# Designed miniproteins, single chains, continued (3), part 60

Each design is a single chain, and the fold is of that chain. pLDDT is the mean over its residues in the fold that is shown.

## One batch from the design tools (miniprotein)

Design m10065
Fold by ESMFold2-Fast:
Structure m10065 (fold): chain A 106 residues (1-106)
Amino acid sequence: SEKEKLKQEADTLLRRIAAAVTEGLLRDPNATEEDVVKARELIQELKAKVDEIIDNGTLEQQKKALEVLREALERIQKLVDEGASFDEIMEVLRETLEKLDEIIKE
């Protein structure tokens, strides 16, 4: 089904985001165990919001959510490649959650 395809694409993007965040964490010598916990919680919250949009949202909201995830992945990968701090990567995750909340409220 179309919904199943969108959910699979969203899950793939979320897994890639999680992998990129983990790489950023491993590259930052100042990252703490508390940062690991916070990153995991933010990624879990991203998945929960995305699942809500895919399950209950309009086709327009679902497409917007996928675009938000693609943009987040691109931004995080660029930050990791440039050796940016884990705090900068965490900021992208927080901004992504905010954008998903705006989609849900539409």
Scores: mean pLDDT 87

Design m10066
Fold by ESMFold2-Fast:
Structure m10066 (fold): chain A 79 residues (1-79)
Amino acid sequence: MEEEIRERLQELALERGFDGFTEEALRKIVELFKKEKIPVSQLPLVVALLEEHHLERNGGRRGTLTLEDVEAVEPGILP
C-alpha cells in the first residue's frame, strides 16, 4: 500500500512535468491516505490540486513538490 502510493505519486508528478516529490511530502500524503482511508484512485486528484497550488505560488514555474505544497492543499484532500 505505502510503496504503491509513493510510486504512483512520483509517476503522476513526472507526467505533469514536475521533478517529483520530496520524501517529507510523500510521507505526509501516505499518512493522510492511511488516516482518512482515502482510496488510491484519488491520487490523480491530489496531484492536480498540488499542481494548481504550486504553479500559482511559483508564478507558473514547475519544480519539486514539497511538504509545504502538501500542507497548503490538505483541506482539499480531506473528505
Scores: mean pLDDT 83

Design m10067
Fold by ESMFold2-Fast:
Structure m10067 (fold): chain A 90 residues (1-90)
Amino acid sequence: MLSEEELQRIVEESERELPRVPEVYSDPELTEGVRLQLRLARLMARVALEGIAEPEELLKEFEEKMREAGGDRKAIMEAAEEFIEELEER
């Protein structure tokens, strides 16, 4: 189980690294993938620290979209981005 100090460090490191990703990776698709991973890590750490209204409903919607996508990479990425954006707005 992650401590509050470890969760706060994930938030701080993710925010520090996000603007650097395009400087490290020249491949646009890889850059987008790494940024999405850092955004997700930051978001999960913030949710664990601060809480969020009705997280179970958002998680259920995400799980349903992932199931419907099957193995379609584009649909999976779109579902992940929508989930992250919805959580970031709360």
Scores: mean pLDDT 72

Design m10068
Fold by ESMFold2-Fast:
Structure m10068 (fold): chain A 64 residues (1-64)
Amino acid sequence: GGNWSQDELDKMLVEGARFMVESGMDPVEAVRFAIFVGRASPKAVEELEKEFPEAYKKLREELK
């Protein structure tokens, strides 16, 4: 596998989610992708929650 630092991955995941939303993707799906496919750290998850609070709340409700 690639030897990327967690901080580099976190930055790429947050920037990737932002790009996906700017490109017309549903914010819930962008946040879902970053967390479950990208394996976002707790730090990256906190950054995603700050940028997309409503999307993150919806995603948490889907996981119940």
Scores: mean pLDDT 77

Design m10069
Fold by ESMFold2-Fast:
Order: sequence, then C-alpha cells, then structure tokens
Structure m10069 (fold): chain A 67 residues (1-67)
Amino acid sequence: SLQRQANRTQVLIESTEAFQEMLRFIADNLDPSAQAVVDQMIAQLEQQRAALQEQLAQLQAQIQAQQ
C-alpha cells in the first residue's frame, strides 16, 4: 500500500539522519583535513535525505488524492 511505502521511506530518512549525527560527532574530534572529508560525506547524505523527503511528499500527495 502507499501508506506502507510512506512508512518505509520515513524509516530510511530517520536512518540517514542517525548516520549524519554520528558523522558530526566523529568530526568534532578530527584534524582539519579529515574533517573536510567528513563534511563532504555529510553534504552528500543531506542530498540523499532531500531526495527521500521529496519521495515521501509525493507518496503523501498520492494518499491524499485517494479519498
């Protein structure tokens, strides 16, 4: 169902957020060169989250269209 797809997409968003928080925690203790690499990884994950959020919004719109 669309609701199950939306729920699965939400779980993926939450998992991505948890991984980003872990990387930020690690970054606080890194030297500047290593921190730059981690910052790039966080930026890439932010793009993945944005794509998942758009997918979730589309699924929610489809659910709303089903009266």
Scores: mean pLDDT 84

Design m10070
Fold by ESMFold2-Fast:
Structure m10070 (fold): chain A 88 residues (1-88)
Amino acid sequence: SKQDELFKKMKEIVEKMDKLYDELVKAYQNKDLDKMKEITKEIEKLYKEFMKIFKSIENPSLDDAILLFRATAILSEAHFLLDVLEKQ
């Protein structure tokens, strides 16, 4: 169905965000501020793409809402880690 296709695309975006978050944590451990900024911008681009798809869904399912929560958590944590390192 159309809804299954949109869910699959959102899930693929979240999986890409998750991989970028792993790279962000490594950059944080290495205190690589420039790399963290680069990765955070890529996470922001993926989140924007995710939100464009999510907003196109008339009646989001619980599974859609779980993906939104995961995407939002990754973005929020990325911003938090970047802010912490910049203030050191």
Scores: mean pLDDT 90

Design m10071
Fold by ESMFold2-Fast:
Structure m10071 (fold): chain A 75 residues (1-75)
Amino acid sequence: MSREEAAAGLRAALAAVEASGSPGGGISTLGQMAKDSTDPEVKALLEEALAEIQRERTAAASARALRRVLDALEG
């Protein structure tokens, strides 16, 4: 996938996490995007965010991790 596609998916996951108050939406989306990514830098960022969400298991931590990955992809 492209960086733009990854960023769009991350924004959707962030919105889902914020709406539901659950980290689950981010986990599912990031896992699929990491599998589909052909850019090793994007894949690593997605896998790192997924691992961080799984470690902390809170909606707030999930939202922070997703925003950090978005900033890294767009900065």
Scores: mean pLDDT 75

Design m10072
Fold by ESMFold2-Fast:
Order: C-alpha cells, then sequence, then structure tokens
Structure m10072 (fold): chain A 81 residues (1-81)
C-alpha cells in the first residue's frame, strides 16, 4: 500500500540519515515522498503536498525531531489515502 511505502521511506531515512542536519533530512524525505505520491490521483497528491509542506515548515520552525516529523507525516498520509 501507499502507507507501507511511506513507512519504509520514513524508517530508511531515520536509519541512514539520522545524523544529518534536520534541513537535509526533511529535503530527502520531501523528495522521496513526492515520488510515492505520484502514484496517487492528482487531488490526493495536491492535498498531501500541502499537508506535508506544512508539517515540514512547522518542524523546521520548532526544531522538532525527525521521529516526531515522521509520525506526523505518516498520520497525514493515513488520513488522505
Amino acid sequence: SIVDEVREVLDRVLAEHGDAPLEDQLKLLAMELSEIFKKLPEEKQKELNRRIGEIMAESLRNRASLEETARRVLEAVEEVV
């Protein structure tokens, strides 16, 4: 499922890039998530891009952990998909 693909990306980025700066981690997540979302209808792609963009902006503003950001991203995907 799309949710499983997103979870795999989140787990991999956390495992492989946990030591990277938050800004770089979020950039990598955004790039990989956008590729998964291309499999969805345009309406759902637009909604997810909007929600994930807001989550990432809030994480940068609040200096949230990658783990907390990943949790919020997964919740948004589960709600939209």
Scores: mean pLDDT 84

Design m10073
Fold by ESMFold2-Fast:
Structure m10073 (fold): chain A 82 residues (1-82)
Amino acid sequence: MTIYKEIEWTNESKEPLSKEELEKLGEELAKEIVESLGLKLEEIESRAMVDEVKPGETVTIKILIEVEGDKAKARVLVSLAE
């Protein structure tokens, strides 16, 4: 079974977010989804295709979760919104 989620996220803070902070945000969102399904997270990859997100900018967070039995693998891609 494969679960795909696409989330548009806007930086509503007054400070820019770095690539590393975006990758961590994506990882945390994927972990929450996997845990909400009662699955064991075996592997996670989170990658941001942008160096920074400025206040008021929107990114698309694409989360792919591959489920095998009670285990899950998550892949997250953070990119500028279309």
Scores: mean pLDDT 83

Design m10074
Fold by ESMFold2-Fast:
Structure m10074 (fold): chain A 93 residues (1-93)
Amino acid sequence: SSMMQNIRNQINGIVNQIMNISNGMSRDIQNQMRRFVTSSRVSVYYVMQGNYVRARQVFDNAQRIGDDISRQNPSVTPIINNLINLVRQAIQT
């Protein structure tokens, strides 16, 4: 659907922003950001396959990683939340 295509395009944009921001951070945060981005993308991949059970399980893991990053680096909370909200929209579509 056009809505899913818009969500995927927005996710790609936010992922690029997150990876650029993470380059200035510690190795631990960079590793957490990579796991967060990967889990977010895998969740959307499962939505595209129609596997909503696995999409939600992977999304739950992405949320936990995002919460850990936000606790350590409150300045990135808005962009972490933007990606989480887009993945949630993909699951609900």
Scores: mean pLDDT 89

Design m10075
Fold by ESMFold2-Fast:
Structure m10075 (fold): chain A 93 residues (1-93)
Amino acid sequence: MSAEELLEKGVAAAKAGDLETAKEYFEKASKSEDPEIAATANALLSQVYLALGDKEKAREAFRKAGELIKKLGNEELAERTLRLAGEVRAALA
């Protein structure tokens, strides 16, 4: 399974309310050698951790995502990541 496919399956699981499955997929995607995928996965992991009540883990994942996005300097990635994180957050609320 590609890292991009892991992100897609994680988002689908999160939208279905399956936080454990979403967490597992995003954790796998966060280890991708593709820094854009790793950044997005960490941002989405942050939302899943928030929904699980793990505020400290959520903050750490959010910090990692922010550091990767800043290092890449990619505004389009930042916008796409914010949109996906918002969709996951809305689905889990």
Scores: mean pLDDT 84

Design m10076
Fold by ESMFold2-Fast:
Structure m10076 (fold): chain A 73 residues (1-73)
Amino acid sequence: ILDKPVTPEMAEAALEKLRELGFDPETIAKAQEVLDRAVKEGKTVREVIDELRKAGLDSTTITAVLVAMREAA
């Protein structure tokens, strides 16, 4: 999955998962910015994980995003 481009469906699944798990609105907003850019620029799941880490999101948040994208793929 890491080498797959992020689709709109994967991005939506990731954001839905963060909302379902009760992550803070600020955390969700940061994830949204990274995911929207990734879909627009054709970035891979691996590149998104690296960008989320650079944006200061913790390992728990990054894992939730990765799991949701894997399930949606």
Scores: mean pLDDT 81

Design m10077
Fold by ESMFold2-Fast:
Structure m10077 (fold): chain A 100 residues (1-100)
Amino acid sequence: SEKEMLEKLEEFVKKGLIPRSLLEILKRALENKDLEQAEMAAALIVSTLLDNPEVSKEERIEFIELLSKTLIKLYEEQGDEEGKKAVERGKKKLLEQVEA
């Protein structure tokens, strides 16, 4: 799922939908297991995509699911149950916003 998420983000960068700098921050945070930086970069990427009318509803849903799955797994591997629950709550809110 991490590879799939990063491949989707690379496509969005190539389309000009998100800046390369945000993807590089996220990649570095994931490589370093830096949960706070990964969450921050992810939130900025999601905000950028949600503000862009060229990103379809289906692409938004797919991305939110891939990103959330990747972050949940990372928090789970670190034993951070509160971080995992926070990502699950954030995912629910973002999906409800996209479906509205």
Scores: mean pLDDT 79

Design m10078
Fold by ESMFold2-Fast:
Structure m10078 (fold): chain A 65 residues (1-65)
Amino acid sequence: MSEEFKEELVEGIKRAEKAPKSIQPALFVGNVLLAIARGASREEIIEAAKEANTPLGKDFVEEVK
């Protein structure tokens, strides 16, 4: 994916963490699905989740490793 789309994904993951706890997983999944629709690879999504350094991002990285 492009650098701009990677930055959007990282910021989207960080923004999801600031949402009410009940909707954080849905917002995280929405950001990942949008990245996939924009042509992101598995590796690019994992790197963005690592860069975001949020609890949900860390859980995602562990699950898909």
Scores: mean pLDDT 77

Design m10079
Fold by ESMFold2-Fast:
Structure m10079 (fold): chain A 80 residues (1-80)
Amino acid sequence: SMKDRLEAEVQLGLVRMGLAVLKLVAEKSKTMSPEEQAKDQEESKKLYARMKALLDEAVALDPSLAPEAAELEAEIEKVV
């Protein structure tokens, strides 16, 4: 339905915002020590898990968005 599609689009929007945050963290980590990078990797894994849950929820609400969700997942995997 149009309602489920709009709700799914909101979930994908939250994932895109999270991806932007992950990209900023990855750029910043290039100047960090190995010990600091290890701590940031733990936090990035937590963010990744949350974003994966949002992608799954979006696809459950509107399965037609599965290709878009898969593309976002691939972009997240390139950063993490």
Scores: mean pLDDT 83

Design m10080
Fold by ESMFold2-Fast:
Formats: sequence, structure tokens, C-alpha cells
Structure m10080 (fold): chain A 117 residues (1-117)
Amino acid sequence: SIRTYDNLDVLTDENVPWQERLDYLQQIKNFLSNVEQVEDEVAQALLKALKPVVQEDTSEFVRIEAVKVLALVAQKTSNQQIKQEIEKVLQTVAENDTSPLVREAAKNALEKIKETE
């Protein structure tokens, strides 16, 4: 079993197949779905790791899943600065990503974040 958050470097390693990066993101998403709140240190680490993934990963499926993970972090963090930075990242993705599916995922994520305000 993969321990959540112990190997975030895998997400930016181009030698790791996109299917493995996707699986790791799905594990993070599943873990985050079952916690009530995310601590600031964890939220900051996830934002730092996922920002390049949502903006630069070669797989649209990986970028979509990273958008969903960032949305969960934003919904479950009590840190307003982290939440605002995630919203800015997702807005950039919604406006500029080359994939219409990724842009739609980011728009849906922003809507969910706003609904929890």
C-alpha cells in the first residue's frame, strides 16, 4: 500500500509512467475525501507539489486528477491564503489549459470551492 504524501516527487518525475502518477493522485484524493480537515503543512506541501502537475504534466488525465486533489485541499484547509492560492491556480488552468476536459474540470472545481464558502 502507498503511504499518502510520503513520495510527492513521483508526481513530477517524467520517468514515472502517467498511469502510476494518476494512481498516486487517486490515492491522495481518496485519503483527502476521508479527512475532515487538512493541516497547513500538508496543504502547503500538496499545493507546492501539485501546482507544476496541473500546469505542466503531459497527461490530461493526470492534470484532471490533480485539479480534483487541489479542489479537495481548498475545501478542507482552514488557511485562507492557501485556499486563495489554489483558487488562482485553478482559475489559470480553467482559462489556459490546452485540453477542454481539463479546463472544464478546473471550472467545476472552482464552483465546488465557492459552494463551501
Scores: mean pLDDT 85

Design m10081
Fold by ESMFold2-Fast:
Structure m10081 (fold): chain A 90 residues (1-90)
Amino acid sequence: SATDNNVAQVRDLFSQISAQVTAISRLQQTSSQYSQSQQDAQIASQQQQIAQNVAAVRALATTLPADQQAVADATVASAQQMFSDVVSQA
């Protein structure tokens, strides 16, 4: 159903955000592999993707039935926390 598809998309977007946070952490750990300029550019790229995915989760959350909205809202809050953590560390 459309609801099941939207729930699956929210889950997939959250998974993508988690992977992007992990990618930033790895870039920070492997700074010697990149020039500072290249590392900053890669981190900025990941931050932009996280922001886009958070916006997509918010949009999908508004389309879910009331019983799924609480789960979607919690997912949005978790995604926002991950984004905030990434911005504060990068």
Scores: mean pLDDT 74

Design m10082
Fold by ESMFold2-Fast:
Structure m10082 (fold): chain A 68 residues (1-68)
Amino acid sequence: SDGSRLGLAERNARALTGALEDIDPEKGEEMRKRLEEGRELARQGDIKKATETYEKAALEGAKTIRDL
């Protein structure tokens, strides 16, 4: 379901944002802003856009950690 996918994407984005904040606070702060964008979209009911925003944040976070 869309809600289930949203929840998983949000959880993954949050975990990677937290990891980045511990390793590189500046990059973590950038990812935190993307996480907040996804939360705002979800509050507005834009579940598809919120999910895509979280998934993109998680992907970028994972790439950043691999490149460290």
Scores: mean pLDDT 84

Design m10083
Fold by ESMFold2-Fast:
Structure m10083 (fold): chain A 97 residues (1-97)
Amino acid sequence: SEKFKELLEEAKKAYEELEKLPEEERKKKAKEIVYKLTMEALEHADEEFRAEIERVGAEELIARIREAIEAMRAAGADPESIEYAERVLARVEALAA
């Protein structure tokens, strides 16, 4: 949980530093850095996922994530974003079992 919070803060700082880069390089680096940090954060997010399961309910949370993935695909979201969302779904399903 603490590691997850640290990684989220690191992601915020990475976004702020991207403002200093040229537009083309900023877009590329934003995808790479944020994807890496959010994927790493996922490995430490179990407490946060458990809290959300207790708040919303496992079935409802799973349904919302699935709907979000379908919407992302329909909107032409980046493969990396889809992969992240699918990994979130898999982790929530594992924690709910």
Scores: mean pLDDT 74

Design m10084
Fold by ESMFold2-Fast:
Structure m10084 (fold): chain A 84 residues (1-84)
Amino acid sequence: SAAEEKIMKLLGEAIEAAKKGDFEKAYELLREAFALAKEAGDKAGVEQVAGAAERFAILAEEAGDDETAKKFRELAEEARAWLE
């Protein structure tokens, strides 16, 4: 679907932002992907958001960005809670 294509694009952009150390942009992109995945009922998309948020939390913490690492952990918890 168009929604699934947009979710995958946002996830890819979030990964590239995180690789560049732009954790705030990565967080914004994951939040958008999460909102679209929930609206679409895309369980696989929500699982990918949760996994990406968990990985980005580790990367942000390793980079010394503890504030954004906490935001990623909270997003991962929200995504996991939505998955039951």
Scores: mean pLDDT 90

Design m10085
Fold by ESMFold2-Fast:
Structure m10085 (fold): chain A 77 residues (1-77)
Amino acid sequence: LEAQKKLTEKLEKALQAALSTLSPEQQAAVNAKLEELRARASELSFEEIKEELLAVSGDSGIATLAASYIRAQAELE
């Protein structure tokens, strides 16, 4: 439980740092997609979440971090 919370916090910080390298428009698009995918997390696989995020971010590293964050957050809720 504690380790999972620390992992989620670490992923959130890494994701925020990576998102700061994108334009404000891309950051808004990724954040909107994150909210959408979090609401649908139970309906989607990790790979599906990652592919959706890759489509809006254009960056596989950001997509992987964001997908990992969504899954880690879902496990806490």
Scores: mean pLDDT 78

Design m10086
Fold by ESMFold2-Fast:
Structure m10086 (fold): chain A 66 residues (1-66)
Amino acid sequence: SLEDIVKELVDRLLNGEPVTRKELEEEAKKVGISVGELADLIALELKKRGHEDLVPNVRAIAGLQN
């Protein structure tokens, strides 16, 4: 599910594991959303877990600006 994908990617980021733009694009395509929408959902989950500091990293991976 989309929720499971978001949680898995957040867990990888919190463990310092590499997450690439290509992986974000592939996961977004599987669930029929944009990379930007997936990045926003990951950012929301990071904030919920008290890791808002990692939000700029996720946005950068997705090629987004503030």
Scores: mean pLDDT 85

Design m10087
Fold by ESMFold2-Fast:
Structure m10087 (fold): chain A 85 residues (1-85)
Amino acid sequence: LEEEARIAVEIIRKNKKEIDSVKTPEEFLKLVEKLADEISKATGLSKDMAFEVALALARNYDLPEEELVKIAVETIKFLKEKEKA
């Protein structure tokens, strides 16, 4: 869980310049889809779960690393709980 969260945060941080350059909601969603695919491949999370993680982190990409890790952990926990119950 925390390991997957840290990998997701690293991917978002590597793409900060791309996130900052986005000018439209359509461009933002396209970038989030690309980041979600990278996160899914790196972590083994489903593409749907990786998309929600990428979306949450991309919206908050300027926060400190530990805040981003916390957001990713809580997002993954919420999605896993929602899928089971």
Scores: mean pLDDT 81

Design m10088
Fold by ESMFold2-Fast:
Structure m10088 (fold): chain A 101 residues (1-101)
Amino acid sequence: SKVYTSGGILFAETDSAEEAVEILSKHMPKGSTVFYNSKSEKSKAIAEELKKKGFKTKGVNTTSVLGVLQLLVAGGEKNIAAIEYSPAGGREGYYYIAWVT
């Protein structure tokens, strides 16, 4: 998947849970925190896979996990990521991922 940057945050989209885990594992150090939508079964499932790869995971009760990441980055936080399972880009089943190191 293509990686983009905006406001110091890196972004990627993929329809593959495996690729989403691979992207974050390549770009982020072990022990980094990944925020996910705690109401989404697909987001919970990918959080478990990320946890197995050595990430800390934190469920947030919102569909706007990217918004949570943006606020934390504005406050100076680093080594954090957000993952949302959404129809980003007009396609169902997309994982939208954002991270900062």
Scores: mean pLDDT 80

Design m10089
Fold by ESMFold2-Fast:
Order: C-alpha cells, then structure tokens, then sequence
Structure m10089 (fold): chain A 90 residues (1-90)
C-alpha cells in the first residue's frame, strides 16, 4: 500500500530528526552536515515517490518510499553509532 510506505518513511524521517538533535548536543558541526545530507536525500526520495504516484506508477512509488525508509533507518543507525562514540569518549 503506497500510503503505508510513505507513512513509514515519514515516521522514520521524524525519528531521525530526534537523533540529529541529540547528536547536535555533542557534535554540532558534524550533526548539521550529516543532518543536511540525510534530509536532502530523504526529501529527494519523497519527492520522486510522490511524482511517480501522480503518474499512476504506484508500484514504483512504493519501491521508492521503501528505499527512502531503508535509507532513513540506516541514517538512524549511523546517528546512534556517532552518539555512542561521542558518549564513550566523554
């Protein structure tokens, strides 16, 4: 279901912002650079998926939203890894 795939991506994007906020408390410059890059890629995939959906390419739109969700989840993992490293160094 296209709507479920988009919602899952949007939920993962929202979760990612929380970890960027936490990372910014320990590494503000790194958090900004990483957050800007990750958000730009996620927004690109959301835009691409929505355009495919407008064209009636529902299966392709769903695949793009799943790709975006997987990217966001990997970015969350990287943010958590960076946060753990920063806390361990303290």
Amino acid sequence: KVEEALKALEDSKAGLQRYFDELAAVDPAGAQAFGDEANARIDELIKKGKELYKQGKKDEATKVFIEGRNYADKAIGEALSRLRRARAAA
Scores: mean pLDDT 84

Design m10090
Fold by ESMFold2-Fast:
Structure m10090 (fold): chain A 75 residues (1-75)
Amino acid sequence: MEFEKLKQEIEKAIENHDYDKAKEILERAVKTLTKEQQKELALFLSDLYRKYKDDPEKAEIVKDLIEYFSELVSK
């Protein structure tokens, strides 16, 4: 249930073009989620990138979030 809420919060932040809020959510996620759930979240972000492919501004936000999340997980 917590994981589903995190996904919904991220999607809403992207819809609002709130990159800072989305980064905050990802920082919380890497501290609270298992390594398996972190991989699922990375796949979710990739799915969002495909979903927003026709919206260049949202697609760029998602792309930046994917790169940011990868950096967070690598630590």
Scores: mean pLDDT 82

Design m10091
Fold by ESMFold2-Fast:
Structure m10091 (fold): chain A 91 residues (1-91)
Amino acid sequence: SEAIEHAEKVLEELKKKYPDPEIQEFLEKEFELRKAIAEGKEKEEILKLLEETEEAALKVLEKLLKDASEEEKKEVKEELKAMFEKVKAKI
């Protein structure tokens, strides 16, 4: 798919712009999830990739929020988890 080829090029550009390993892992997992959905992979495979993408996103947030208050860290993590639960419910 030309759309997947374009997304892969965007991924490589973002990986060059954001060399942080946690961000790189998130970008790669998000791309794998997007590709699996586009290719019509089995629900179980998509759910596993969604969980892996959520874990990678939480690692990015923990790094970005390192110096934030514990309350702010908790609120942002709960918002992220709620977002992924909504996506999971639609799969």
Scores: mean pLDDT 82

Design m10092
Fold by ESMFold2-Fast:
Structure m10092 (fold): chain A 71 residues (1-71)
Amino acid sequence: SELEEAEREVRRLEVLAEATEGVALIKAASLKTAGESDDVVEEERRKGEEKAREFKEKAKREGKEILEKAR
């Protein structure tokens, strides 16, 4: 069904967002271990979170449009 297909596509994008967040956390941890300042570590974390949120917002938007078309 259209709903099932929409849910699968949204979940796929959500998983990609989670992976993006995970990579950013690993990078932040590496920078901290290398003795970088808290400012540099926080900036890297923020960039990763922002990128992941953009992915999630896009997934929600596409899913909503598919649901509207199924009316």
Scores: mean pLDDT 75

Design m10093
Fold by ESMFold2-Fast:
Structure m10093 (fold): chain A 84 residues (1-84)
Amino acid sequence: MPPRLGIGESGLRALLEAIVAGDYEAALTLLGDMLASVGGDTSKVADAIARTFGVSRSTASELVRAILTGDFERAKEIARLMLG
């Protein structure tokens, strides 16, 4: 079977760092791998983000929506807040 990346803290940090750096191809690849690991369930990715960074589920859900809709300016703002 092809190796699958799980929704781990290091993967989530890499996702936020890619967004802040403007590496949107890497960010989309990382998010895509995470979504594949949970059968496309965006709420599970948002829950993992909220738990890892100590933010609300609504903030984490907004980040995921911003990435998926191509609103990378909004995604950068949220990612910067999460990383400090």
Scores: mean pLDDT 80

Design m10094
Fold by ESMFold2-Fast:
Structure m10094 (fold): chain A 90 residues (1-90)
Amino acid sequence: MDEIIEELRKKMEELQKKLNDKLAEFSKVYAEGLKRLDEILKEASTPEKQAELQAEIDRLRKTGAEYKKEVDKIIDEMKKLIQEAEEKLR
């Protein structure tokens, strides 16, 4: 079969798997973080516990930003592969 199409398909499948794995990982980490926040909130009667709550919120925000950056990088790689394949097929 056409070598260019087969190679593109394999590379796209690999990147799609990486994207899906990253999204699934983020979903689990975020859900677990929300459960921890709920637990801290139930005990947040002191300034010390309120500071701990804020630190966990900041941690989750940072984690979300890191995952978004990784996802965007994978999407950019996919776009480049499609563009290169279009140029080769022309």
Scores: mean pLDDT 79

Design m10095
Fold by ESMFold2-Fast:
Structure m10095 (fold): chain A 86 residues (1-86)
Amino acid sequence: GALTEEEKALIRKLIEEIEEIIKKLKELLAKGEPVPKELLLEAEILLGIARIVIGVLKLLGQEEDPLVKELEKKIEELEELLKEIG
């Protein structure tokens, strides 16, 4: 079945949290400033949580939902950014 409004709200919150971390990382990189280890740890924890959430949603057959696809794109963007940082 389709995602509930409560499930959509949880997914949107996770997308927003990932976008906030991406923004902070991009701002630091643009300024040539060192990335704090605490921010890297927060990014890795959030990425781990998001991957588990996507895994569960795919098992529930929700992979084609637009919000699930948006979350997956944000995960990929954060993963690529973290690889660039090293």
Scores: mean pLDDT 87

Design m10096
Fold by ESMFold2-Fast:
Structure m10096 (fold): chain A 100 residues (1-100)
Amino acid sequence: MSPEEQGEEARRLGEEGLRLGREALRKADQAMDTGDKKLAQEAIRLAEEALRLAQRGSDLAMEGLKQDPKSKAAQEGSLTAGVAALTAAVALTLAKKALE
């Protein structure tokens, strides 16, 4: 793959990860408010999937940056994957707390 293709795929994976991470965060917040352990478990599963997508995106973006450090696509892919990972990590922490 070219650095541009790696960056574009990383961005796509990061955007999907962010979508799932945001859904996980909403479900985690609701589980915290209601004590619904099924919602908390759903939020954990979504957050774990979001983290997997973010990691795959990050790995592809880093490979693109190794080939061309000036690749805007690889830089944007890395940033998008990073935001997705942070969102998913927050959701996972809140969802696990909701199970207590």
Scores: mean pLDDT 89

Design m10097
Fold by ESMFold2-Fast:
Structure m10097 (fold): chain A 73 residues (1-73)
Amino acid sequence: SVLEEAIKLVDELERLALENPEDKELRHEAVLLGSEIGLLEMEQRLAPEKKEEIEKRLEEIKKRAEKLLEKFK
C-alpha cells in the first residue's frame, strides 16, 4: 500500500538522521514526515471515505522522502 511504502521511506530517513547527527535539517524533515504519516493513518481510520485524498497526500510524502534520500545515494 502507499501508506506502507511511505512508512518504509520515512523509516530509512530516520535511520539516516541517526547516522548523521550533525544534519539538523534531515532530523527535522524526518520528524515532520513521520508526524504527517501518523496523522494520515489516523484520518484513514476515522474517515475511510477520504481514502483517495489521503493516498494523494501519502504520495506527496513519498516523493519528498525519495528526494531527501537521493542526497545520500
Scores: mean pLDDT 81

Design m10098
Fold by ESMFold2-Fast:
Structure m10098 (fold): chain A 63 residues (1-63)
Amino acid sequence: MEAAEKAGAEAAEALGVPRRQGRGIGRLVASGFSAEQAAAMAAREGVPEEAARTAADKALEAL
């Protein structure tokens, strides 16, 4: 779980999004949501689509 949260946070920060939002995306992926589902949920909460998808993909790679 921590590795996915960290990867999500780092990816979000690189795209100008707060690390805490990236950590949340990583936690969703670690909990069994697909990268697409996690990114879609984050985008609905106001995270830019590019950042949400990048964070989700990086979190999935870290698992």
Scores: mean pLDDT 83

